# Ledger of designs, part 103: designed miniproteins, single chains, continued (4)

Each design is a single chain, and the fold is of that chain. pLDDT is the mean over its residues in the fold that is shown.

## One batch from the design tools (miniprotein)

Design m15575
Fold by ESMFold2-Fast:
Formats: C-alpha cells, sequence, structure tokens
Structure m15575 (fold): chain A 96 residues (1-96)
C-alpha cells in the first residue's frame, strides 16, 4: 500500500510539476476538509467533491483522479497504523 501510494504521488508530482511534499500536503488537506470540517466519509459518494477541490487548486483532471485513489490508499494506511488524518497532517506540516 505504501509503495502504491508513493507511485501515485510521484505521478501527480510529475504531471503538475510540483514537489512530492506539496502533493502530499494537498492530499492531506483535502482529506482533513472532507472528514473533519464537513464530517463526510471519503469514498465514491464524495469523489465529485474531492475532484472539484483539486481542480479549483489548479490540478488537472488526471491528477484529480489519481489523488482520489491516493487518498483511499492513504486512509487504509492510516487505519492500519491507528492514526487519524489530523495526526498525519500535523506530522506533515512539522516536516516542512
Amino acid sequence: KEAEFEKLVEEIAKLENKDKSTVIGRILSVMYYIEESLKLELGEMTKGLVKSLLLDAGYSEKSAELAFEAMLLYHEILKEKGKSVLEAYLSHLRSL
């Protein structure tokens, strides 16, 4: 799962001409917004909203699709590690 997540992040970073760190930060910020601010579940029912947020941030349609897949994978990674999206986002911000 971690290797699959890394591959998706690398592809998005190349498509958008951005750093992996920037892409991960965007993914985490969108996940936080959906789950903590809107209190919605990340999944097929919220896919349209996720894609809209990425497009508004200047990402391509292809990157928005890949980012949604990356979010689903990362959610499972966090669940397996017993971590929240908030904890992951705060950890990422501290690494910058």
Scores: mean pLDDT 81

Design m15576
Fold by ESMFold2-Fast:
Structure m15576 (fold): chain A 72 residues (1-72)
Amino acid sequence: VPEVVLSPELLEKIRELEEILKKTLEGKASIEEFEKKANEVIELLRKEGLDELAEYIEQLTKQTIEFLKEKE
């Protein structure tokens, strides 16, 4: 089975997404800022041909946004 190799740029964007998610959960960042960063990661994944992983992250992002909206 081919191992999924992530580029340094993608890894950096994923770390930024984790940081913004943490800040959003702490009330220090908006849901909109999280959504924007998540979309940047998804676009990079698709650009690198990682469409399956991009779809997975898109689904997780949607679920997370729904959770955050319910939690206020």
Scores: mean pLDDT 78

Design m15577
Fold by ESMFold2-Fast:
Structure m15577 (fold): chain A 92 residues (1-92)
Amino acid sequence: MNIFEKILEAFSRAAEVYRQKLAEGADLETAVEAALNEFIKYLKEQGFSKKLILSAVKLFADLLRRQHAGDPEAVAAIDKAYEKAKKEVEKL
């Protein structure tokens, strides 16, 4: 499996966690945080460096912000989840 396939699998896993958390009644911040944590966990297990994981997490957060650009509350929730995710990567 090449680096691109691993990143796509990480996004797929994160998206599944996100959908499940929302279906369970979690708020957007909680759902995004859980998705980012699964994304980080998978990339770490695949041997990605801390620097590469940080770059991938930033890309994920940027994509989510673009999808929610018209919703300031959603963008704020994504930003809070992203700050928590950066701290989780720093612990690796």
Scores: mean pLDDT 84

Design m15578
Fold by ESMFold2-Fast:
Structure m15578 (fold): chain A 83 residues (1-83)
Amino acid sequence: SVKERVRAAIDALDEFLADVELLPEPRPEHVRAAEAFLGNAEKANLSEEDLARAREIAERIPHLSDEQFAEASRIVQEKGEAP
Protein backbone atom coordinates (compact mmCIF):
# COMPACT_ATOMS: atom_id res chain seq x y z
CA SER A 1 0.00 0.00 0.00
CA VAL A 2 1.03 3.66 -0.38
CA LYS A 3 1.00 4.06 3.41
CA GLU A 4 3.38 1.11 3.88
CA ARG A 5 5.75 2.38 1.14
CA VAL A 6 5.81 5.93 2.54
CA ARG A 7 6.42 4.64 6.10
CA ALA A 8 9.28 2.43 4.83
CA ALA A 9 10.80 5.45 3.05
CA ILE A 10 10.47 7.56 6.22
CA ASP A 11 12.20 4.85 8.31
CA ALA A 12 15.05 4.45 5.82
CA LEU A 13 15.53 8.23 5.38
CA ASP A 14 15.54 8.81 9.16
CA GLU A 15 18.33 6.22 9.47
CA PHE A 16 20.29 7.73 6.54
CA LEU A 17 19.89 11.35 7.69
CA ALA A 18 20.96 10.57 11.30
CA ASP A 19 24.59 10.29 10.11
CA VAL A 20 24.54 13.01 7.42
CA GLU A 21 26.10 16.46 7.72
CA LEU A 22 23.68 19.06 6.35
CA LEU A 23 24.75 22.09 4.32
CA PRO A 24 23.90 25.54 5.80
CA GLU A 25 22.21 26.79 2.59
CA PRO A 26 19.28 24.93 0.99
CA ARG A 27 19.65 23.72 -2.61
CA PRO A 28 16.70 25.20 -4.62
CA GLU A 29 16.65 22.23 -7.02
CA HIS A 30 16.13 19.86 -4.05
CA VAL A 31 13.20 21.88 -2.64
CA ARG A 32 10.76 20.54 -5.27
CA ALA A 33 11.73 16.95 -4.41
CA ALA A 34 11.14 17.70 -0.70
CA GLU A 35 7.73 19.24 -1.52
CA ALA A 36 6.77 16.18 -3.61
CA PHE A 37 7.85 13.81 -0.82
CA LEU A 38 5.86 15.73 1.82
CA GLY A 39 2.80 15.95 -0.46
CA ASN A 40 2.84 12.18 -0.93
CA ALA A 41 3.25 11.66 2.84
CA GLU A 42 0.29 13.98 3.57
CA LYS A 43 -1.92 11.94 1.17
CA ALA A 44 -0.82 8.56 2.63
CA ASN A 45 -3.11 8.80 5.72
CA LEU A 46 -0.18 8.50 8.16
CA SER A 47 -0.33 8.85 11.94
CA GLU A 48 0.45 12.32 13.36
CA GLU A 49 3.83 10.97 14.56
CA ASP A 50 4.79 9.57 11.13
CA LEU A 51 3.63 12.77 9.41
CA ALA A 52 5.79 14.84 11.80
CA ARG A 53 8.76 12.62 10.85
CA ALA A 54 7.98 13.20 7.15
CA ARG A 55 7.95 16.98 7.71
CA GLU A 56 11.33 16.78 9.49
CA ILE A 57 12.78 14.81 6.55
CA ALA A 58 11.30 17.29 4.02
CA GLU A 59 12.98 20.20 5.88
CA ARG A 60 16.36 18.41 5.72
CA ILE A 61 16.30 17.27 2.06
CA PRO A 62 17.11 20.73 0.58
CA HIS A 63 20.22 20.89 2.79
CA LEU A 64 21.73 17.71 1.36
CA SER A 65 24.76 17.81 -0.96
CA ASP A 66 24.22 16.55 -4.52
CA GLU A 67 25.83 13.20 -3.56
CA GLN A 68 23.67 12.82 -0.44
CA PHE A 69 20.54 13.84 -2.39
CA ALA A 70 21.28 11.12 -4.98
CA GLU A 71 21.47 8.54 -2.16
CA ALA A 72 18.23 9.83 -0.57
CA SER A 73 16.51 9.61 -3.99
CA ARG A 74 17.76 6.02 -4.38
CA ILE A 75 16.32 5.12 -0.96
CA VAL A 76 12.91 6.59 -1.82
CA GLN A 77 12.83 4.81 -5.21
CA GLU A 78 13.68 1.47 -3.52
CA LYS A 79 10.67 1.96 -1.20
CA GLY A 80 8.39 2.70 -4.19
CA GLU A 81 7.97 6.47 -3.78
CA ALA A 82 9.63 9.14 -5.94
CA PRO A 83 11.39 11.94 -3.94
Scores: mean pLDDT 80

Design m15579
Fold by ESMFold2-Fast:
Structure m15579 (fold): chain A 83 residues (1-83)
Amino acid sequence: MTKYTRSVTATAVGGPATLVATVEAEDGNKGFGASMADAGESATATATVEVEGKTTVTTTGTVVWADGSVETFAGPKEEVVAE
């Protein structure tokens, strides 16, 4: 198994927020990471997933605002090869 790591970055415009990164392999394995940002600051969340052989990995970012509103953005879908 090989570990594959991805990061997402977002700026907390208008209030404090929690950024959650999700990395998902096509076989259903998932990794999660979270980071908090104060109002006007940027947060970078890093997630790691374990992969076997040749697979596709998808990265998603979710921003959770202090008022409970949620914004989700999708990252690139990438093919990776585990040795």
Scores: mean pLDDT 75

Design m15580
Fold by ESMFold2-Fast:
Structure m15580 (fold): chain A 90 residues (1-90)
Amino acid sequence: MEKLVEEYLKELEEEIERLELPEELREKVLEESKKAFELLKEKGDVETLEVVHRVALELLKVAKEGDLALAKELAKTLAAELEKVSAKHE
């Protein structure tokens, strides 16, 4: 599980960096990703971890194809959804 979480977080970090988001928003998305993935790892919930990672990557791909305004809104949405994942698994 640890290696899988590290690989997934690295992939998300690389895709987030490609969007050239404002630093505050970039840091928030990365922080919420780390919190959600660490919590899912602690719970052993591999199925939810894989779904969350896949959905996050698809949102980031859509953000990359759009303009900066769309990228910002999708990044905010991703951060909010990751925060919900963390809250649900407390």
Scores: mean pLDDT 79

Design m15581
Fold by ESMFold2-Fast:
Structure m15581 (fold): chain A 79 residues (1-79)
Amino acid sequence: MEDVVKKAIDILKSATPEEQEKAAEAARKYRGDPLGFLKAMREAGLSDEVIEAVLRLLAAGYTLDQVAEIFEEVAKEKK
């Protein structure tokens, strides 16, 4: 469980700052609609690996708000 979460966060850090910002905005906008959020990420051109990493975080008990915070934080780091 812990290794899966850490690997997922590392994958989110590998996305571009533009992708991270779009994903954070989508997570905030589609709060309470995980299917709409996943569709928005795919339409924004995010990679399947990044989308799968987000699904792993959600499966580990993370909320969409917490996922948005992770994307916002890594986008600020520009990494």
Scores: mean pLDDT 77

Design m15582
Fold by ESMFold2-Fast:
Structure m15582 (fold): chain A 88 residues (1-88)
Amino acid sequence: SSEELSEGLRAGAEYVAELLERYAEETEEGEELTPQQRVEVEATVTFAMLAAGLAENPELAEKLLKEMIEKYPPSREFLLELAESLRK
């Protein structure tokens, strides 16, 4: 149902937001991302949210986020901005 879908998306968003906040606390260095890199990061965050919430696969979500951070080490500020956007 649409209600189950909405609850799954919310749960996935909260899970990914918590991971992003945790990564932000562990971030000692980061880069200012290009607009294209920011879009790729935001897309990866969306896929991670769907994986954790709808597919009930938090391991896949964590893998996607870790691979993204290794490819594009984002700033603490950007990680916190992404987490905040998911909680709204």
Scores: mean pLDDT 79

Design m15583
Fold by ESMFold2-Fast:
Structure m15583 (fold): chain A 82 residues (1-82)
Amino acid sequence: SSSEKEKLKQELLRQLAVQITAEAIRMIAAELEGEDPSELRERIEGLKKALDLVEAEDYEGALKIPYLTPEQRALLEKLLAL
């Protein structure tokens, strides 16, 4: 149903926002310790792209992002099946 799609979409967007924030905190910590933040920066960019794709309801495009958790992939598969 459209109600179930919206609920799953909002949960996925919430999870992506939390993950982006957590990765951003890790990047700041790495920079403060003098470590290379490049991998963390790449992950953040990928996750932001996934968030934009989910907002646009491009669930197939979002599924191609390598940095998603298994739980996020399961939510995308459910959205594609509806």
Scores: mean pLDDT 89

Design m15584
Fold by ESMFold2-Fast:
Structure m15584 (fold): chain A 80 residues (1-80)
Amino acid sequence: SEEELLERLREQVKEAIEALFSPDPRTQVAAARALENIIGLYPEAVKDLKDEVIEALRKALTSPDPEVQEAARRALELIE
């Protein structure tokens, strides 16, 4: 059901928020891209976590890795 899909996506959002705090840039890029996809395709899944997602993505912009910065910026453009 759509409700079960949204619950699963909310858990993926929470996992992606945690992954954005990883010291591994590959993990951070994967997390930011997952958030970009979820925000773009299923915005309802991030509705109740919007502030947490924005905060985590803004922190990812401080990464020295340009791929992390680009992925975080793209996700922020969709949620803000």
Scores: mean pLDDT 86

Design m15585
Fold by ESMFold2-Fast:
Structure m15585 (fold): chain A 88 residues (1-88)
Amino acid sequence: MIAAVDAQQLNDQTVRITVRLDDGRIYNVYVHVGPDGRIRLFADHPNLQARADPARIAPGATARIRVDIRDLATGGRARIDVDLHNPG
């Protein structure tokens, strides 16, 4: 299951969430807002599913994004909030 999650701001449009499992394995979920304002999520493992709310940020806006992460192998869940800015 998920033991810990930690967020690192890489830039105003991108956050890396580090997901640590109970067995010591570490994976990353990247959260990025593109120029279209759409939030995209990239997990480096197929058993990690991530969802963002809201799904879009208006041009010029900063939004607090709730990220829900699920480990499909164990059913473990984690939630973390991150801030993203869409420069427009």
Scores: mean pLDDT 85

Design m15586
Fold by ESMFold2-Fast:
Structure m15586 (fold): chain A 73 residues (1-73)
Amino acid sequence: MSGEELAEEVERELERALAEVPGLVAPEAAEAVRAVLREGRERIREARERGASAEEIAKIAQETVARAAEAAA
C-alpha cells in the first residue's frame, strides 16, 4: 500500500468516525472527539499533499486514534 492509498483509506475511515461520533460518546465529549478527528483528517490530507510515506501516514493515523480515545475518556 502506498502512502497515497493509505491516506485515502484513513481519510474515509475518519469521515465515517465523524458521522458516528454522536452515537459513540457522551454528548459533552462528542465535540472534543470530533475536533480531534477533524484535525487528524487535515494532517493526513496535508501529509498526502506533500508526498508522505505510508509509514508517516500510519503514524499520524495512530496519533489521531490515541488522541480521540483520550478525548472520549
Scores: mean pLDDT 78

Design m15587
Fold by ESMFold2-Fast:
Structure m15587 (fold): chain A 63 residues (1-63)
Amino acid sequence: MKKWLVRGKGVDELGNIVEGDFITSEEDAETARFLSKHFEEVGVQSEKGGIGFRTEDLEIIPL
C-alpha cells in the first residue's frame, strides 16, 4: 500500500496534544485532506497507532 506522511499538530482521542510526523495509508491521508477544509476532527491510523486530529493545521505529503 502506498504510504503517506501526515505532519502537524492535533489532539488524539484522549485529548493529548500530538505533534510531528505520522506515516499512514493514502486513504487516511486523503480523508484528512478532505476534512481539513472543514476544520473537522479526523481519525488517522498511523504506524504508531490510531490518532485523531483536529484539522486546523495539517500537511499531507506522499512518500
Scores: mean pLDDT 59

Design m15588
Fold by ESMFold2-Fast:
Structure m15588 (fold): chain A 110 residues (1-110)
Amino acid sequence: MVSSVEERLKRVEERMKTLSPEEAADYIAAEVENALRSLSEEEVVELTRGLLKLLIEHMKKAGYSKEEIIEKLEKLKDSFVHSALLLGRPETAEKIEEVFEEEIKKVEEE
């Protein structure tokens, strides 16, 4: 049985193969906004973590430096947090921020 989150991640992974890193970041932001409207906090957090891992690998394959990846993730964090707040989900916004900080730290420690 495939979870709703796993199905969304597979769809995004396939789509990202045809996108630049900038286009992939925009596509991921739209996917998270859609998830914020319909999914639980736990599912949004799981989806956000999976999407960030896909984006980080996509940026690495495109030749982005560690510093460039961190800068892009910081900007994307601000965007996702704002989207969650605009949709009336401040607790989910806090959890999204925590996920970004964890993934950024992993990139820094590589």
Scores: mean pLDDT 85

Design m15589
Fold by ESMFold2-Fast:
Structure m15589 (fold): chain A 79 residues (1-79)
Amino acid sequence: MVDAEDIRKAGKELIEIGKKTGDKELVDLGKQLVELAESDPEKAIELALKYSARKVSGLSDEEIEEKLKKLEEEKEKLK
């Protein structure tokens, strides 16, 4: 189970990292995670995953899902 306390702690860590790196978007994300931890923990997790995916690959969560679907289809053809 994901605890609201774990989400809040993660949000605080993101704020710290964002301040250290000068990433305002990361600071804003961290603040939203802290706020959503109690009221909507599922939304908090979704938001963090989308940000991580976007920063690592430059892709949105929707684009990553589409790419995974294409790889699954190619894997079917390799039978």
Scores: mean pLDDT 69

Design m15590
Fold by ESMFold2-Fast:
Structure m15590 (fold): chain A 70 residues (1-70)
Amino acid sequence: DLEKRARELEEQARELMRQASGYEALAEVLKTDPSLAEQGQEAQRKADELRRRAEELRKEAERLRAEYEA
């Protein structure tokens, strides 16, 4: 079922974006302390990875919806 699959991917992408926002906020806080700069960079890298994965899932969901609507 393409519609159900697209919905599942949209939900997963939404959850990953939520997690990415959390890591981005953490990175911002950690950047205020020079002794935690490495941890801040790692948190930012994690946020970037999660956003990238969310984008991939969203594009796949859009592709499936286009097929379903065709």
Scores: mean pLDDT 84

Design m15591
Fold by ESMFold2-Fast:
Structure m15591 (fold): chain A 67 residues (1-67)
Amino acid sequence: SSATERVREGLVAGVEANGGEADRAQLAEGVKRYAGVSDGTAAAAGGEAVKLGGGIATPEIAREAGS
């Protein structure tokens, strides 16, 4: 799968691992585990998801941010 698809999977996994709501650091951890990207890329992806969600990402927000 593409890097974009893996980042999306990682964002969703980060939310699911944290009971359906995740902050930037929890999202970045999910992206690192699933996408195997750099800390900077994972932090940027997590940051975009929490911006979209107003500070917290749900699974829906994580899917949108990873698109």
Scores: mean pLDDT 81

Design m15592
Fold by ESMFold2-Fast:
Structure m15592 (fold): chain A 94 residues (1-94)
Amino acid sequence: RIEELAKLLEDPSKRTAALVGLAVEIVNAPDAETARELMEKARKAIEKTNLSKEEQKRDFLLIARISLALAQAEGREDVAKVTEEFIKEIEKEL
């Protein structure tokens, strides 16, 4: 699922759907540990795409930010905290 969605990022016409789809998979995680695992799986799947390293980092940051917004909207404080940690980590690498 995550790997299939990440591959869609290579298609500009499907990029928005792929970003949102990945964020939805993360926010629907049953707990914080699973959300962290899905974030790490998404990172690795994105690294396997033909996108540039700069595009990969940008897209992963966007997925984390969309996931945070969705988690906050749904009251998923556990998932929101995980996505905030990833955002902070990614921003240090930019």
Scores: mean pLDDT 84

Design m15593
Fold by ESMFold2-Fast:
Structure m15593 (fold): chain A 88 residues (1-88)
Amino acid sequence: MEEVVEKSRKLGEELKPPMEALLADPTPENQQELLRLGAEAAEKALELAEEAGIEVPEVVKRQVEELKRLAEAGAPAEEIERRLEEIL
């Protein structure tokens, strides 16, 4: 438990500054990078939840996998946003 709490805190500390910097200049390039960082954060959050023994629904796992795939493929930010809306 202590290890999971520490990892969660570090994840937030590592991701917050780059996400804030990208949000300060909302270009398509920065929006795409922000979505990529969001996908990484979601994946790490799932790993931490599993370490803590939290049951993660399959739909959430599939959403995170799809976001990672789109970000890794360099899909336009508009397409990633549209996919998020379709999943919701």
Scores: mean pLDDT 68

Design m15594
Fold by ESMFold2-Fast:
Structure m15594 (fold): chain A 72 residues (1-72)
Amino acid sequence: SVEEASRLATELAKDPQKTLRVAEISSSNSESAEFYRLLYQTSQDGEKAMEEGKEKFPEKKPVFEAVYEALK
């Protein structure tokens, strides 16, 4: 669910090492790896990275919004 994905994404973004580890594990699936890296960037770079994530993953816009709101 979107709510479950947003919760997980927010938790991962608050722990950069966890987020990077998940991206590495997901490297066999480029889409998943890119998603987690952009999620990490949203936690570090804020609004700019969030907008990039929403553009790349339109179906996951609520996930990037939740991370940005939690860290704003």
Scores: mean pLDDT 72

Design m15595
Fold by ESMFold2-Fast:
Structure m15595 (fold): chain A 84 residues (1-84)
Amino acid sequence: STEELLSKLSLDNQHRLLLASLEYAILDESLPIEKLKELVRLTLELIEKLKEEGRFDLAEELQKKLEEFLKTAPEEVREVVKEY
């Protein structure tokens, strides 16, 4: 699973991967809604973990990119944020 793969990466590599994934999602309107929802959940979970580990700069960078993505995302994808 994506979650299992991410857990084997360092926090710095998880940050880089999710940041790149959000940037790609902003440019590619053809991505499935369920994959976009998964990306939002994984991003929110990593932001919390980065904060717990004191990596506030990485958490802020990822949060800003997530907010940029959510401005153009479908409402169904934006609703995922309400679960957190």
Scores: mean pLDDT 83

Design m15596
Fold by ESMFold2-Fast:
Structure m15596 (fold): chain A 78 residues (1-78)
Amino acid sequence: SMEEIEEKLEELEKLIDEMEKLLKEGKLPSEEHIKRVLEIGREIGQLAAKNKLSPEQLERLRELEDRLIKVADEYRKL
């Protein structure tokens, strides 16, 4: 449902926030962080295939994807 998509987007955002905080401290993300990001991404993909994302949800997903790419790039430099 649309509500499940919102919940998963919120979970993804919180994980990215945590990873960004770790990066600011010069720390690597845990294996658990990586696994959770992959799992939530898969779940969002499955929900999006069954439900149309709203323009607001799509914009939020794009923002979170951009932030995750930035985090991944910065961690490669540590």
Scores: mean pLDDT 80

Design m15597
Fold by ESMFold2-Fast:
Structure m15597 (fold): chain A 91 residues (1-91)
Amino acid sequence: SKWRRAAEILREKAEELRRLAEETGDEDAERAARILEEAARAAEEGDEMRVAAQHVALASFASVLSKSEDPVHQRAAELLREAIRALGEAL
């Protein structure tokens, strides 16, 4: 199902963000990982309303991080955008 595939991609990107947070100590990368984990759970549960809400939240957060001069924030924004694309394809 489209929701299962989206959830798999969200979990993959969450793992990459957790690794980035562990390597750098960056709190925003850790927060990004948690948001993706919550979005993956919503997708796994088939909760379309929660998925739509998380899609908006993720897009906002990615926009904020992409404006940072910090390379860690730019990498986190990139990973979030990949997750946002997967989630959007499932919506």
Scores: mean pLDDT 84

Design m15598
Fold by ESMFold2-Fast:
Structure m15598 (fold): chain A 86 residues (1-86)
Amino acid sequence: AVENAREAARKAGEEILSKTPEEAADMVVAAVHTAKSLSPEIREVVMEELKKALSKRTKEEQQRIAEHARSLGDEEAVKVVEEAIK
C-alpha cells in the first residue's frame, strides 16, 4: 500500500513538472483532497513527493503555482504549496 502510494505520488510529481503552473496547482489541490481519505503514513509520503516536485520548478513558476492555489481557497493545499516553495 505505502509502496503503491509512493509510486503513484512519484508519477504525479513527474506530471506536475511537465504541467503549466496553474495546472500543477490544480493537481496539488486534487491530491491534497484525495490524501485526506488516506492513512497518515500514506498521506505523508504523497505530500513529500508533491513538495519535492514543486521545489524543482523555477522561482517564477513556484510563485504562479502559489498564487493560483490561493485563488482556489483550499487552505491545506495552499499550505502544501507554500511549504514546497520555501
Scores: mean pLDDT 77

Design m15599
Fold by ESMFold2-Fast:
Structure m15599 (fold): chain A 89 residues (1-89)
Amino acid sequence: SSMEVSLQVAANLLDVAIDTTESLPLPESVKKEQIENLRKSKALLEDLLGMGDVGAQVAGRLLERMSKSPTPMSLDEVEALVAELRAEL
């Protein structure tokens, strides 16, 4: 599906971002925090990809809910929303 392709592209871009961040001359505390957030985001996308059609449905609903949010969602809020959306299917 087009959503599955979008999730694969997003996961690949996060992998590139992790590798790039690891190579940057940033303070260790900043680097560690950024890499942890990127790894958590990648794991979430990989979990959705592993669910096949169900994962694609969750991802589609997630994107709709995120686009309607009045403020950018935190990773914790996104993880909680994914759990909610999985329970609705």
Scores: mean pLDDT 82

Design m15600
Fold by ESMFold2-Fast:
Structure m15600 (fold): chain A 91 residues (1-91)
Amino acid sequence: SDKEKLLEAIGLQISVMGLLYEAETFGPSRELLREALELIREGIRLAKELGDKSLLQQALKQARRLLRLAKEAGDEELAREAEELIEEAEE
């Protein structure tokens, strides 16, 4: 159902915001950033299924924020995955 998917997408965005805030406040750990990446990926999928451009744009902003944090952490692999996710989502 669209309502169920919308609530799931919103919940994922809130969770990602918390993880990214924690990473920015206490330092970007690989574990926190990896969790955020997986939640962002799921949020992008749900936004596309819903056809909701606003949700998709929000998820893309979170992905770009994650990319910055991954680069600050020196996690080249995570940075590449975030870049790939952004490119796929912009299709």
Scores: mean pLDDT 87

Design m15601
Fold by ESMFold2-Fast:
Structure m15601 (fold): chain A 65 residues (1-65)
Amino acid sequence: AEEVRAMARAIANHYGVPEELIDELAERLQAARDAAPSPGAVGPMIGQAVRDFFAEHGIAPPRAA
């Protein structure tokens, strides 16, 4: 839980997510981890949760270099 919250805060700081949304983002990341059928699925599921969250809140992901 705390590690996921730290990850959510790092994502929020990097992408300019409002601090009030960090807790909700952390909950979504935790749900993605818990739903992953294997360690190899955790990364893709977290990535999907982040994209879905950003789309829902109108937050643009960083452009690829």
Scores: mean pLDDT 74

Design m15602
Fold by ESMFold2-Fast:
Structure m15602 (fold): chain A 61 residues (1-61)
Amino acid sequence: MVDQLMQEIEDMKKTMDDKNQKKVERLISLAKELGKTSPDDVLETVLQSIIKTVQELLKKS
């Protein structure tokens, strides 16, 4: 599941402008850092929150 969520975020990121891509990239980096010390369910929750944030940014643009 985590790998699928990461791929979905990466695919969405490619359709965004440079400013928003940098914001999403930073969030992905923080999620990967958290994933080293956190259970998968916590990481999945964080990744789903990132996906929702990306979807809102895409709706605005």
Scores: mean pLDDT 76

Design m15603
Fold by ESMFold2-Fast:
Structure m15603 (fold): chain A 67 residues (1-67)
Amino acid sequence: TGFEAIVAAARRFTGERMTAAELTRLLRELGYDYSVDEVAKLVALLQASLGLEQDGVIDAAAKAAIA
């Protein structure tokens, strides 16, 4: 699913925050062909499922919730 792709990309990111554009670049490197708009929607849905603010950015709290 798209959530699994976002989780895989987020786990590879070592910084404090990751934007939809940065996630899209990492997903391309992992072999996924999502657009930035599709990634932004998947991030918002993932944030909603985790009870987080839907700001479209994966931060340390979101990465901890994924782990």
Scores: mean pLDDT 74

Design m15604
Fold by ESMFold2-Fast:
Structure m15604 (fold): chain A 78 residues (1-78)
Amino acid sequence: MEEERKAQEEEEEKKRQKLQRLFDELKKEVEKHYEEEIVEEMIKGTTEMIERQDSEMGEEVRKFGEEVIKKRKEEKLK
């Protein structure tokens, strides 16, 4: 039973690694896009995909997205 739990934890870790790559790709894509609408759509899509597999990581991506959007809006203010 404990060995099955450990195997599941290792599988979860590999899954988190894949989700982390998606998150890292989102971070790079956000830097490339200057239009808020495109950035918001990318953040939303990635957040939904990650949240479906890992709620905690999805929340982290969501918070990252909120900070990015907030910072962009602040930088756009004249």
Scores: mean pLDDT 73

Design m15605
Fold by ESMFold2-Fast:
Structure m15605 (fold): chain A 94 residues (1-94)
Amino acid sequence: KSEENRQKAIELLKEAIRLVEEYAGDTIFGQMAIAGLKRAIRYAEQGDFDKAITYASNGVSWGVIAMTNKGKIDVADRVQEIGQKAIDYLRAAK
C-alpha cells in the first residue's frame, strides 16, 4: 500500500538525518543535507513525492560529501544506501 511505502521512506530519511547529525552536523554540507532531508520528509507527508524524491536525492548527496570530507567513508556508504532505499520507497508510494 502507498501509505506503508511513504512511512518506510520517512523512517529511512529520519535515520539518514540522525547519522548526518551525529557525524557531520557541525559542517555546512551536513547542515545542507539535514535541511534537504527534512524538506523531503515534509513533501512526502504532503503526498508530493516528486519534490520529496528531489530533496531526498540532494540531501543524500550533500550528506555523502559531508561524511567523505570527514573521512567517514563507512558512514557515507550507509547514508547512500539508506537514502537510496528511502527514494525507492518514495517512488513506490506514487
Scores: mean pLDDT 89

Design m15606
Fold by ESMFold2-Fast:
Structure m15606 (fold): chain A 86 residues (1-86)
Amino acid sequence: LSIVQAGRDHGEQTAREEAEGQSPEQIRENYRRAQELADLAKKNAEIFKKQGNGFGYFYYKVLYAAYTAHADALRDIADEKEAALR
């Protein structure tokens, strides 16, 4: 709960820092990478859950939340930057 929310907040904050000074095109490339990392974290969480490894499950669940929030923030920033260039 609180740990997962902290992961999301961290993902959003690092996305804002990463996107500062970057073009929309660069941000979209980073968005794709963040989505790939989120997908890997989700797959690892399911593997550890199936194995009964609660530590591994929660670790990757938090990473999945962080990478998903990071990707979503990057997408939103790229969209806003493109709108500002009109």
Scores: mean pLDDT 85

Design m15607
Fold by ESMFold2-Fast:
Structure m15607 (fold): chain A 83 residues (1-83)
Amino acid sequence: MAVAEAVLREAERAIREAGLSPVGEEAARLIARYGVRTAEALGILEEHRERIVEETRRVAEYLSTLSDEEQRAILEAARAALA
């Protein structure tokens, strides 16, 4: 639905603002997509739109404090979980 795309676009903007490496950005995007799809499936996406974007910002900021190796480990774990 258009709402899911709009929330994902806001989440991707928050991820960009965190200044992550490409590996960190991809990890954060996969985590955000999973969260948005889960909220959509549960019918809570519109009510929790702002919360989802804010949590995405906090996750991205946390990832920015990690080493490249730690960010890559998170990306690989996210890819495995979402395959």
Scores: mean pLDDT 80

Design m15608
Fold by ESMFold2-Fast:
Structure m15608 (fold): chain A 98 residues (1-98)
Amino acid sequence: SLDDAIRAMLSRDGSLSDAAVEAALDELFGLFDKNGDGVITKEELREYFLSLGLNPSDEAVDVFLSVFDKDKDGVITREEFRAYVLELAREMVLARLS
């Protein structure tokens, strides 16, 4: 699940190997990229939230998409997703060191 993948990424005791980070990123991206086209669309995001028993508004999906979609092209590429998730992990590590 997303929660399990995030927990695996965030820590069991702080030392993440690059392989563990990559595996967690692949797992997370796969949860959203249901058709395997290498991008996450607004519709795939909506379907993912619906699969969790949530009913997101179009505005809520757009806000979530905007967090990842740095190019404002209306999709999340694997590279944009990776960059965002790695930045979050980096900020979390820096927060623990600060």
Scores: mean pLDDT 66

Design m15609
Fold by ESMFold2-Fast:
Structure m15609 (fold): chain A 70 residues (1-70)
Amino acid sequence: MEEVEELVERAREAGASEEVIKNMETLAALAPQHPELATEAIREAARLVEEGNNEEALKVARDALAQMAE
């Protein structure tokens, strides 16, 4: 849980859009049910935000949430 919270905060500091942060927070809330998928998606989204790729970060978060909904 702490690692996920740190990744979300790191993305926020890197200038992530509110939509990206909201989707990452939703992934963090679902992490107890899908720990590996949620952690991987949050880590990848945070990395993309740090690279300035907010659009790709949003896509990664949305794709992971869609997989969890199945």
Scores: mean pLDDT 79

